# Ledger of designs, part 14: designed miniproteins, single chains, continued (5)

Each design is a single chain, and the fold is of that chain. pLDDT is the mean over its residues in the fold that is shown.

## One batch from the design tools (miniprotein)

Design m16460
Fold by ESMFold2-Fast:
Structure m16460 (fold): chain A 61 residues (1-61)
Amino acid sequence: SKREEWRRRGEQVARDLALAGIPLDEELIDSIAKAVAATYGPEYGEAFREGMREELERLKA
């Protein structure tokens, strides 16, 4: 689904940020997700946030 594509994009962006040495935290995730929501709509912004949070939790494990 299109929503699932946006979730995967969130995972990928979070991974890329972590590899670049940028601290991945809830404040950064919220800022990026709001930008996605403003451009592409709230459904895709929320899916993107979900993907980024999944990657954050994976990195903490």
Scores: mean pLDDT 85

Design m16461
Fold by ESMFold2-Fast:
Structure m16461 (fold): chain A 74 residues (1-74)
Amino acid sequence: MKLPTAEEAYNSLSKDQQEFLEKLREEAIERAKQGANIGDIANEVLDKLIAAGLSKEEANTLAADIALEALRAQ
């Protein structure tokens, strides 16, 4: 069926997971502004989200959303 949106994935998270995600988003944007590779940022965020207990689908969707935001910030 339909793939979850980034908003749907975000709303399924605990408050602690949401706070962790926002911290990863801020760090990703700052690294992208410093010229870091977006693919490397996306992979690191994905791994950290999975380690924090997110499902693989939630982690992939949110890591992609963060990577796109970081790319726009460059």
Scores: mean pLDDT 81

Design m16462
Fold by ESMFold2-Fast:
Structure m16462 (fold): chain A 100 residues (1-100)
Amino acid sequence: SVMDEIKKILKENTLKTMEELERAYKEGKSEEELLEIAQRGIKEMIENVEKKAKEAGVELSEEEKKLIDESETAVAMYLQALLDKDFETAERIREAVEKK
């Protein structure tokens, strides 16, 4: 279904953004650079979901918009955990996304 494909896109893009953030963090990138990575990842995720909906000829439902918001929140929480050096919380957030 289109909903299942949207869920897959959200999961894959969220995990990819988290991986990019972890890599950049380990490379010693600034907080500003990490925020830019998070913002680009979120933008690409939204664009991929909107493209899928357009190709399927459907408008995004309130439930699908909520899933986008939840994915954006997961990225933001993951970045904050990295900045706080709370690697246990960062890993729990990543695992929660992966289990979806």
Scores: mean pLDDT 89

Design m16463
Fold by ESMFold2-Fast:
Structure m16463 (fold): chain A 117 residues (1-117)
Amino acid sequence: NENDNIINELKSIANSLKDNQLKEALLNAIETAENSSSISDLEAANAISNASVSALLLGFYAVFSDESFLNKAKTIFLENLPKLVTAAVKSTNLYLRKEALTTIKNIIEDIEFFESK
């Protein structure tokens, strides 16, 4: 089951996280997605678009080393994480499913990388 495979992949990612806030938020988002019936394409697209702002702010942190960019990126990502996970797991639009999952993985990897400094 593709849905179960994505859920198991996200649970594996969550359990590997050193950041407890990010770990708990991801686990809570997974539980919400498991109990969700659907997400609209517009809600999925908006969550992906909003999460792109986190990626931009992580880029600014990489250049300027200002902790405010990392903190703001993390805040925006966490705000959009429930809809991103629901999109990855429940969206009927294959493009939005793939983009949501890719966005989650990339932003988590970048946050963990920067927090390791």
Scores: mean pLDDT 89

Design m16464
Fold by ESMFold2-Fast:
Structure m16464 (fold): chain A 94 residues (1-94)
Amino acid sequence: SYADLVLAEADRLAAQLGIKTVQEAVDRFRELFDSDDEEARQVALVLVAYEYRGVKTNLSADERAKVYALASALIEERLLETIRAQREALAAAR
């Protein structure tokens, strides 16, 4: 499912960022909160994956709103890239 692909990407990003615990993800997000870093969007997706799996993040309402906004932006970007790549592959095959 699409959810499985999103969760797999979150797991890959967590490994790439060296995030092993939900607290490490929270701490890194807070360090990046006032920056427009690509890393902030990646950490946000990792945090959403933790919450989806029932793990408490203990984020404030404002932090949670920013996490979901950043994660949604990354998900939309990756979905558009996937659609484009699949369309190009289909065009090349036939």
Scores: mean pLDDT 80

Design m16465
Fold by ESMFold2-Fast:
Structure m16465 (fold): chain A 66 residues (1-66)
Amino acid sequence: AAEEAYERLRRHLREVHGLSDEAVDNILLSLKDFGYETPEEIEEAYRRIDAVIANGRAHVAELRAQ
């Protein structure tokens, strides 16, 4: 169900990305407010969030390597 997909995303954001509980809660609330309701939609959001975090960290590292 959608709740299980959200719980998986919450755990991933905490454990893999090291985000605070407040940051994770804010992200999940935003996704719910945007209308992410199906497991498939939440899984797509999962992949997109992962890519955004990875790309953001890589870009910051590139800027610092100047």
Scores: mean pLDDT 77

Design m16466
Fold by ESMFold2-Fast:
Structure m16466 (fold): chain A 92 residues (1-92)
Amino acid sequence: TVTTAEVRNVVSGERLPPKTFEDPVEAARYAFREGVELAERTGQPVMVTLESETEETADRIAEEIRRLAKELGLEVTVSVGGTRVYALIEPA
């Protein structure tokens, strides 16, 4: 199973290079951490997108991102569309 992570500043269009992971949980943790760092650094909202091979894997990715958001006390909007997960990270 392969998961591709993308991180983009919604306002500036600044984006990190897409990164591919065999472990979807590692992909979720990487993308969320990088997204939070980008949002904190820029003071602007960041969209994290994760593309998986199955809907089951996408649901697991979404659960991990929601868990991380709770641990950091951040308000993050997470949505799932088929095999794709979107997380909108607002700056604190």
Scores: mean pLDDT 86

Design m16467
Fold by ESMFold2-Fast:
Structure m16467 (fold): chain A 79 residues (1-79)
Amino acid sequence: MEEKARLIEEAISKLSEEEVQEIKDAALARAKERGWTSPEERNLALGEALAEKLEEKGMLEAAEVARELVEEGRRILAE
């Protein structure tokens, strides 16, 4: 878990402030479109947007880790 978090942090550090803002804006738009209002739901939207941006930038390993975290969060919310 800690190593996965570090990999995500390292990947984010390679993104520009503009790219980080794009991720936040995409996550907010996605949450609004889906009616996701809880902090947990917003975190899923953020994780999905992060994974998409990382994949777009060719950071495939970090994108895969971000997707795994989204799937885990989705399972927790389904409980």
Scores: mean pLDDT 78

Design m16468
Fold by ESMFold2-Fast:
Structure m16468 (fold): chain A 85 residues (1-85)
Amino acid sequence: KKRKIRISIAARKIVDALVEGNKEQIVETLKSLESDEERVEAVKRTLDILDRLGAPLSYYQLLKEAAEEVGFDEVKKLVEERIKE
């Protein structure tokens, strides 16, 4: 479905932006999604990818900072929970 494809593309874009250290691109990608529910789903997929890759804590911190900058509190909380495990 179009929504699931959009979420999958967003998750990959966020991962790429994290690898590049590009907080602005993370922010733009999160803003491009239509709802907080879609943002949470995209970020969950991103976090699953980061966990599988053994990504450093700095990637999670950058994602949290991007979510804080735009006031996406649900996304910020999700990243915080994953950092603590």
Scores: mean pLDDT 83

Design m16469
Fold by ESMFold2-Fast:
Structure m16469 (fold): chain A 86 residues (1-86)
Amino acid sequence: LVEEGEELRKEGEEAFEQGKYVEAARKYAEAARKYIAAEDLESAIEALENGIKAAEKAIEQGDTSMQELKESLEEGIEKLKKEIEE
């Protein structure tokens, strides 16, 4: 699970560097899901933050479909931060 999350995070990072922001955002979202399943909340939050950044870049390029994903990732961060505080 953590290994799968790390692989997906690297794929997202590579896609981001190539300007493939939609692909990057989706890969980071998948990485976050793997980290959550592994109870690695710190890595999950980092992946969600990188996913939001990628989604924002995609929206700036005119891909309005990434707005829903961005909002979902932001909600994910809020939920995980509350779980860490408890």
Scores: mean pLDDT 81

Design m16470
Fold by ESMFold2-Fast:
Structure m16470 (fold): chain A 112 residues (1-112)
Amino acid sequence: SENLKEFIKKLKEAIKKSEKFTEENKEILLKAIEETEKVIEENEGDEKALEEKRKETAKQLYELEDNNGDTAEIAGLKIKLFLLNKYLNKEKLTDEDVKDIINFAENLIEKK
């Protein structure tokens, strides 16, 4: 999807430009985004496969939060889940979504 590719490019640029993330945190977030883009592209048109990936991602997020996992990894999984939910619900990804993602990730990582 052109909309997904353009959105991912903008989101990655916003993460790279954020002064509130360490280089290690940026690497974790960028890997989560790139993995999610690949999953969506490889399973384009297969809603059942994407629903299964959404369930797997939600389970991983729940397990990380329950075990007080790394906040950057938690933020990455939340971004992954957000992207999968938007795609499965056929919702448009917007520039405001980039801002919202950056704001929640910065707040989550900064508060620890």
Scores: mean pLDDT 85

Design m16471
Fold by ESMFold2-Fast:
Formats: C-alpha cells, structure tokens, sequence
Structure m16471 (fold): chain A 82 residues (1-82)
C-alpha cells in the first residue's frame, strides 16, 4: 500500500471521530485505530509484522473488555439500532 496523502489521513481521522461518537470507543480502541492510521500514512500496512501487531492489540483489547458492562451493552444497543 502506498502511503496515505494528507487528505486521506484527515478523512481517516474524521471517520475515527465518528466511530468514537457512534460506538463509544475506549481509549485503547482509539489507540489501535490511530496506530493503524499512522501505519497507513507511512505505507506500512502491507508489513506482516505491523499487521500482526495490530491484530494482537485488537485481540488483547477484546479479552480486556470481556467483563466491562459499559462497552458490551452500548455496542449491542448501537448494533440493534442499525
């Protein structure tokens, strides 16, 4: 993947802000998305190591949220509203 230009980075960050508002993302979820945007900006999303690290972070986040009632009910409510 070529590096994202400035406009594409801005659009990706606007999409992240919308996800924060609509999905009530945690600080850790936002960090994962910001790391993905930065990797895309540098053209590193095709790097297997970068992709594996991002996937690992997502998996660790899913496990950490397993007992958080604030995120599970809100996520389910927003999915039901789709």
Amino acid sequence: MPPLDEKEVEEARENLEELIKTKNLSEEEVEIYERAIEAARRGLLNDPEVRRELARRVFELVLSRRNDPRYVPEAEEKIAAM
Scores: mean pLDDT 65

Design m16472
Fold by ESMFold2-Fast:
Structure m16472 (fold): chain A 93 residues (1-93)
Amino acid sequence: MEKDIKELEEFVEKEVEKLKKENSDKISDEEAEKITKALKELAKAMIEAGYSKEEIKKLIENLVKAIGEAVKEGQFNLDILLTKIQAWIDDLK
């Protein structure tokens, strides 16, 4: 489990780094750090709930893609995203 959590955390970091590079004018360093932290907590909660690494990676990829689309369309709200992620984590406990 520890090795799987570390792999998922590294995966989240790479996905958010890609998001930031593609949207550097619209996503601040602080916002990217908050997204990274929230997605790492979500990935950890999902692995502890019994989801596979492949399912978690696919969810993270899809979520980061959705964030990127929302940012490009001018419809991104960080507080709403963080609230939704926390609700998903709470539902997994």
Scores: mean pLDDT 83

Design m16473
Fold by ESMFold2-Fast:
Structure m16473 (fold): chain A 60 residues (1-60)
Amino acid sequence: MDKIAAANEALGRAMLENPASARWGALAIGQGVFNRGTEEQGKAALEAAMAEADALRAAA
């Protein structure tokens, strides 16, 4: 596994815990998945993470 991609995904997940940084967390997760998989997998992961960030923002 690409160590940089894994680090980006881990950082992104940590950033999702804070609504102020959730958007950047989603981008980091998407980039991590993209580096390990296909463009479609990266886009799907980004969309899922952004939906989670939006849900957290709506719940606040």
Scores: mean pLDDT 66

Design m16474
Fold by ESMFold2-Fast:
Structure m16474 (fold): chain A 85 residues (1-85)
Amino acid sequence: MSFKEFIEKVREKARELGLPDEVIDRVVRIAQLALFYAALTGNLEEAIERFKKLVDELASQLDPETAEKLRKVAEEFIKLLKEAS
């Protein structure tokens, strides 16, 4: 799976769950950063931990319902990342 395909799947899941466009754009940027880190270091576990930290920081700025939807998008991304490794 290409980086573009990963990002498109994240965006599609976020839209499906009804996240606001601003939140979708932010989670996509966080996902891109995680993919870049994994590619640069080869350390998938550390890339996932960094991704979770950034998602938690974003979630803390959102209402509980939107934060829960964001966490579901994050779980899907982590699953796709592990399947691609």
Scores: mean pLDDT 82

Design m16475
Fold by ESMFold2-Fast:
Structure m16475 (fold): chain A 93 residues (1-93)
Amino acid sequence: MAASERLVELLSSHKIVETKVTDDSTTLTLEGALDIEEMKRILEEAGLELVSEEKLSETVEKVVLRHPETGTTITITVDKEKNTTTITITEAP
């Protein structure tokens, strides 16, 4: 997907602080509070659909997008207080 390439390029410009891999998901924690609207736009251009958007606090925002054909779900949490972005990619079973 062209947007996966754009996302990878964006991620490569930031320091990966933590990586967690499970049977169905990969979670990347990046240094830097990324622009959640820009990430949302890139993923929507890739064919993912917005499932939910939530302001968890004054400094923490979360969006969930899902690909309708593959079932792949991407969860993005931006924490401006901690200056981190957490991206979780969950594959359909």
Scores: mean pLDDT 76

Design m16476
Fold by ESMFold2-Fast:
Structure m16476 (fold): chain A 92 residues (1-92)
Amino acid sequence: SATLEELRARLAAGAAEAESLTGIEAEVAGARATTEVLAAAAEAAGDKAAAEEVRRLGDAVVDALRAGDWAAAEAADRAAVEAARPAVEKLL
């Protein structure tokens, strides 16, 4: 429960930061916050490989958003969630 509370607090902080920005920088900040929370959850579950893959996919989301490729950003985001899923389920 403590780890989930810490991850929720981190996500809330990232969301607040994103709300202070506009346009593409708000989307990038939100994506970075979500990716870092997913990677931290994977690390907390003991899955370092999943954490590294989530961070790699998170970089792909940011690159796609900055390029205006929303389809690629959505695909990379879904892949990051799926990569983190088994590790996150161990924490729930």
Scores: mean pLDDT 79

Design m16477
Fold by ESMFold2-Fast:
Structure m16477 (fold): chain A 108 residues (1-108)
Amino acid sequence: SDEILELVNELIETLQKIIREGLKNNSLEALEKARELAEEAIKLLESSDNPELKSKILRFEELAGLAAIGIGVLKTLKIKSNPMSEETKELIERAEKLLERLKELLEA
């Protein structure tokens, strides 16, 4: 479905924005949330028999890995974490809604 592929691509773009903001602002909470959402997307796509959707798993693995590296740097070096901006919270809400819609379409 073109709709599923469009939602997957929008989720990738939204997670990239969350990770960029998390890294730029040293927001541990933003990076942890982006990692959780990327890992949830991987599980959803792995359950699909569609090879085009499975090809997108690598993109989510890259995003989860990047978020994990950022988390590791902040924790290991004891860098002070900043709270998430309202803009970053809105991006997270957008990503959560995209994941909910993907789950509905893939479980139907």
Scores: mean pLDDT 89

Design m16478
Fold by ESMFold2-Fast:
Structure m16478 (fold): chain A 92 residues (1-92)
Amino acid sequence: DKEEIVKRAERKLKEQREEILKKNPNTSEEEKKHMEQMEKELIEEVRNLDEESQKELKEAFEIVEKIKNGEMTREEAIELGIGESFIDRIKE
């Protein structure tokens, strides 16, 4: 479901933003606005995904959770076709 995938993407982006803001409480309003623009662009990309791409993204979110919980290694995720940059962002 597109709405479910959008909600997941929104939650992940909010979590990342909260971590950045906690580490950098003096983040400028310009930087906050830039983060919001990046989030909107990513959400728009998610909304424009076809049904097949939505399934792939949903599988990627499940892999993300397994990586965070230590159930899947970085190498295993790469073998499944998940991008290294995406995996690195999850581990940050």
Scores: mean pLDDT 72

Design m16479
Fold by ESMFold2-Fast:
Structure m16479 (fold): chain A 77 residues (1-77)
Amino acid sequence: MLAEEIRKEVEAAIKDPEKREEAIEKIAELYKENSLEEFAKAVGEVLASLSDEDRPYAAALASEGVYLAKKKKEEEE
């Protein structure tokens, strides 16, 4: 389940800052492997399930993952 995979990566990065880059890479892979609609819905579900304190951090991780995925796709041209 996509939302559970994203949540797992976000929670790992929150608990261990060294996992932040790994989480961003994994989120980028999930973005590339899923439709934009499915990914956006899953991210929305994860953000809705988090506390107000953790939500901005999770949103930042998701945004950085999407940015990384788009940058890598452009480099493949």
Scores: mean pLDDT 80

Design m16480
Fold by ESMFold2-Fast:
Structure m16480 (fold): chain A 72 residues (1-72)
Amino acid sequence: MEEEALKEYDKTKELKKEGKLTKEEAIKTAKILSEVASTLDDPIESAVWKGIGVNLLMSAGFSYEEAMKIVR
């Protein structure tokens, strides 16, 4: 799960650098990051994973409010 999330994050990081990060790819990756966050015992670690998801969504053109709703 965590390794798969990091793999998807690396893909979206490349897409972002190329200016090709779509809203659909950002949602997919943010949901995977949110799922990982939900399995973590440490609330600080959980918040970091969710924060990465929010940042990716905002990079793809979502508002902070929309991004927060997607990651919960």
Scores: mean pLDDT 76

Design m16481
Fold by ESMFold2-Fast:
Structure m16481 (fold): chain A 112 residues (1-112)
Amino acid sequence: SKAAEMAAKAGEGAASSAEAAAEQAKRGGSEEGYKKGKKGAKYGKKGAEAGKKGDEKEAAKYAGKAAKYAREAARLAGEASPESTGGASGSAVGAGGDAVMAARAAGTELAE
């Protein structure tokens, strides 16, 4: 089934994104981001397996969970390691974190 194959691909994609975010968070020193990304990768893998089995509904459900955790891991990675994997500078964290925090604060009530 093409639909099941596409659902499996979505799960694999979500797992890869979550793994990348987890690795970036880990290199930046965010253990919490790493754990979130690891969780996203597990859900993405479960979604891919369900898709291969022809269970499009379960595959979509797990892909959605994987994407949610991947986004959380990426946000935490951005705050801990703004631009890279493989040993970001500690001083780079402040600049990236500031940008992320400013954007978030602007969305939730900052008039300045």
Scores: mean pLDDT 65

Design m16482
Fold by ESMFold2-Fast:
Structure m16482 (fold): chain A 64 residues (1-64)
Amino acid sequence: SSMEERIRALTEELIRVGAEETLARMKAYLNKDDPALVAEYQARADEARARGDAIQAEIDELKA
């Protein structure tokens, strides 16, 4: 169904966004001696987390 296809597409996007968050947090850790880079990667990770939370909320609403 179109709903199942939308849930699948959102789930695939959620996986990509989760990978982006993880990579950003790893890069912050690897660059811990550069405070400016740490701040930039932490901000990117937080933005990715917020996008992931929004996508998860859409999935949950579609399943209701």
Scores: mean pLDDT 90

Design m16483
Fold by ESMFold2-Fast:
Structure m16483 (fold): chain A 68 residues (1-68)
Amino acid sequence: APPESVETQMIVVAAMLAAGYGFTDLAVELAKKAVERGASRQDLERVAKIVKESTGDEKAAEEILKAA
């Protein structure tokens, strides 16, 4: 698979950090932005998993996965 751009990877990392700190709405917004820039399904699955583990918000996790 072609490598993701540095910009896309930075947005994914930002989404993971937001998810880890419990900023669920920000994590969803950043994940959707990453999808627009070509983020992989696997990157979104990682963000969604962190959201579930940090906040328990399964609906937000499903919204992230549905965006892919």
Scores: mean pLDDT 80

Design m16484
Fold by ESMFold2-Fast:
Structure m16484 (fold): chain A 67 residues (1-67)
Amino acid sequence: PSEEELDAEVLLALAEIYLYMGRKTGSKEAFEKAIEYAREALKHASPGLRKQAEEIIDEAKKLLEEV
């Protein structure tokens, strides 16, 4: 993978971790961080990673509205 793809993979993993933490704790800050990392991942993501990042953003936004 290119450096850009590696950056996207790391950012996506962080977004997934924060989404998981937000779901477990109900933390608005965790959902906000998940969105931020997923958005950053989109700047570097290959087409294959873009869908995963978009799904994280969509889920985190929906959950954030409920907390």
Scores: mean pLDDT 80

Design m16485
Fold by ESMFold2-Fast:
Structure m16485 (fold): chain A 86 residues (1-86)
Amino acid sequence: KIKELLEKRKELEKEIRKLTEEADKAVKEGNLKKAIEILRESIKKEEEILKIYEELKKEGHPDADILASLARMSISVLKIAIKNLE
């Protein structure tokens, strides 16, 4: 269970990294609407990671609360980025 949850988190982190690169490229190209859309997709992926950390907490993972706090910070940063592009 824990190993499967950590592998799913790793895949979501790879997807978020790619989305971040795509959003940065969209901003550089002046396509702010596309950048906002990509950042909103990144928020959805971060929310999936947050759910994984809630499951890890139920499985007794000692770092689950810290990891969940970091995911919430990432979501906040992405929301601020969207507001700055609007």
Scores: mean pLDDT 84

Design m16486
Fold by ESMFold2-Fast:
Structure m16486 (fold): chain A 88 residues (1-88)
Amino acid sequence: SEMKEEALKLLKEALELGEKEGKLTEAIGGAIRGMGDALDAILAGADAEKLAEEGLEEAKKGLEEGDSFEAAYGAGKAIAAQGAIEGA
């Protein structure tokens, strides 16, 4: 699961950014929110592969912009979406 490994790496980088900013709890909250929003979307019939790709892009953008919440949110979304793909 190459996508799962990338998503976990991006989550770790987002949490490390959050720790450096003194926003670790907010970054963790972002990851949980991203996972929840992805699961809600999948239950509503959204494409899990598309959600995983969107989450990875959002995580990369968050890291580039120095936004640990956005980065963690995107990574969490990608992890939940990839889990749904592998669990099906």
Scores: mean pLDDT 86

Design m16487
Fold by ESMFold2-Fast:
Formats: C-alpha cells, sequence, structure tokens
Structure m16487 (fold): chain A 69 residues (1-69)
C-alpha cells in the first residue's frame, strides 16, 4: 500500500504540473492513471484513498476552470 500511495501522490503532482502548463492531453492520461491507482489503494487503505480521491477531484475541477478561461 505504501508503494501505491507514493505512486498515486507522484501521479497527482504530475497532473497538477500538466494542468498548470496547459497540457490537457497529458492531464487526461494522468487523471486516468491517478483514478486507477486510487481505486487499487481503496481496496488496501480506504481512508488514504479517500484523501487522494478528494485531491484528484480538486485537480479535475481546476482543469475544467482552465478550459473555460
Amino acid sequence: SEALEREAKRTLRELRDAIERGDFAGAVELMKRARALIEQLSTLDPDKAEVLRQELEELVRRAAEALNA
């Protein structure tokens, strides 16, 4: 679970960077990867998965806002 948590956190950081630089194609692929990792983590550590899911949802919201700017 610690390895999955670290990979999920790294993927979320890469997603934030992609959104900030306007790389929406890269952001979509990173969103898919983050969702898959969080889903895997949820079977092992649901509380940690929920925290990371909330961060992913915030980043998805920011990407949507950027597309409407």
Scores: mean pLDDT 85

Design m16488
Fold by ESMFold2-Fast:
Structure m16488 (fold): chain A 87 residues (1-87)
Amino acid sequence: SEEAEKAKKIVDETVQKLVEDARARGDNELADEIIERGKVAKKHVKTEKDGRLYAEALEVDYRMRRGEITPEEGLQRLAQARAELAA
């Protein structure tokens, strides 16, 4: 319960950051999509590790859609996050 609440907070903080960035750039459609994806993520997170992995996945996807990172770089970031959080 407490871990799930912390996980949801991590997801919410990442969603807020990405939504603010998207809206500042005039990308309201992407902002709305991030909000919906964050809601789905919060239904599946149970631990802080889950929250951190979902948060990184949201940020990586956002940065790839913005052309700020390559798909290869995104895959590498996700692999590293999984390794660090897998114990």
Scores: mean pLDDT 84

Design m16489
Fold by ESMFold2-Fast:
Structure m16489 (fold): chain A 63 residues (1-63)
Amino acid sequence: VRELVLDLNGKDGEEVAKELVARFDLPDELVKQLLSLEGTFEGELRFLESTPPEEIARRVIAL
């Protein structure tokens, strides 16, 4: 199984939201939550290629 890697270093919630929306079809509610995140992220997240986009977004929000 292949992995999807998201490099979050130095990105804010708006930048991450734009990247995820460009790659995946996300519900407006999750996009709003991503846009409301304050500060910048550090590190990277890894997912299975089959991971639902909503789960990817929720994991970013939980950081």
Scores: mean pLDDT 76

Design m16490
Fold by ESMFold2-Fast:
Structure m16490 (fold): chain A 97 residues (1-97)
Amino acid sequence: MEEAERGARGAERGARAAAEAETAVGAVGGALAAIGGAASAMLAARRAGDPEAGREAGRRAAEAAREAAERARTELAREGAELGARGAEAMGEAGKI
């Protein structure tokens, strides 16, 4: 089931991109790619009629998608906090002008 395996590899690449992302946008992009890969893997597994190979590829893809989503959430929270702190500092400095 080459299609299910391609989907699983896509999800794993998305999760890696999210884990290595230095920005919230990059992490979200990785998570979306991982979710897309997982969906593709599940769909390919259903079409293939091989429940064992499909289950393994789907499991790997779902795990990768969960990891990517968690990384994206963490980066969004971090950048949100940093932006909030910088905004407060900028408003403080603007008040001196």
Scores: mean pLDDT 72

Design m16491
Fold by ESMFold2-Fast:
Structure m16491 (fold): chain A 84 residues (1-84)
Amino acid sequence: SRAEEVQRLLEEMERVISGALEAMRKAKSVEEAKKIAEEALLRLAELVTRLFELEPHLPDEVKEKLRKMVTGFLKEVEEILKEL
């Protein structure tokens, strides 16, 4: 169903974020880490686009989860890049 597809997209976004952060922490240079972050951000943009195409009227709770997910990812990216 549509609700199951929405849930799968959210789970895929969580996997993309977790995988990217893990890969970035193992990166040997700032350039490598930035490339990983860029590829993850582009993939997240595709998934978010697909989510809104599937369900244009997302519940506020889902929108808030998306905001926290994206802003949390960007904050973690910034911190990892500072440590490299």
Scores: mean pLDDT 86

Design m16492
Fold by ESMFold2-Fast:
Structure m16492 (fold): chain A 89 residues (1-89)
Amino acid sequence: SLEELRAEFRKLSDEILKLMDEMVEKAPTMTEEERRKMFAELGEKIRRLHDVAKRLLKAATPEQKEEIQREYMKTIKAVNEALEKVVEL
């Protein structure tokens, strides 16, 4: 249902943002294996978020589409900003 997709979208967005905060915090002390595992988890969650966003956009009203796109871009922007901090170590 649209409600279930919306809930999954919000859950995935929250999980991604939390993971990015953890990556930034742990970056100075992360092992190569820990870095690989966290990047793999991030990639999987972003892929799932993208899939859910695509399904939501197909089912949504025009007004809802703008909101979904804005929230998606906000999450991606946060990911990019956090990754920039991790690589600037």
Scores: mean pLDDT 82

Design m16493
Fold by ESMFold2-Fast:
Structure m16493 (fold): chain A 99 residues (1-99)
Amino acid sequence: MDLLKQARELLSKARDRALKNGDLKTAQLASSAEGYVSFAIDFLERGDIDGAIFFLERAAELAEKAAEEARKAGDLETAELAEQAKELVQQALDQLKQS
């Protein structure tokens, strides 16, 4: 799913930027969200839609928290990357819940 691959790339960029800026909390949240998106892709490839939804809901929560923590740190660019990733994850969730 291209949306989830794009979300994973955005979360990877958010993690790397947060690490460069010394924001370990945002980096950890972005890394965890990226991991859950990867699990969701694996579950979709196996035809387990319910499993994918579970991991994507967690990924969206973590991406939102990453954006909030980046904003608190004053890193608006990292916050924007995490927010864009959350939007793509939410779009994928909406598509899966309609099927």
Scores: mean pLDDT 88

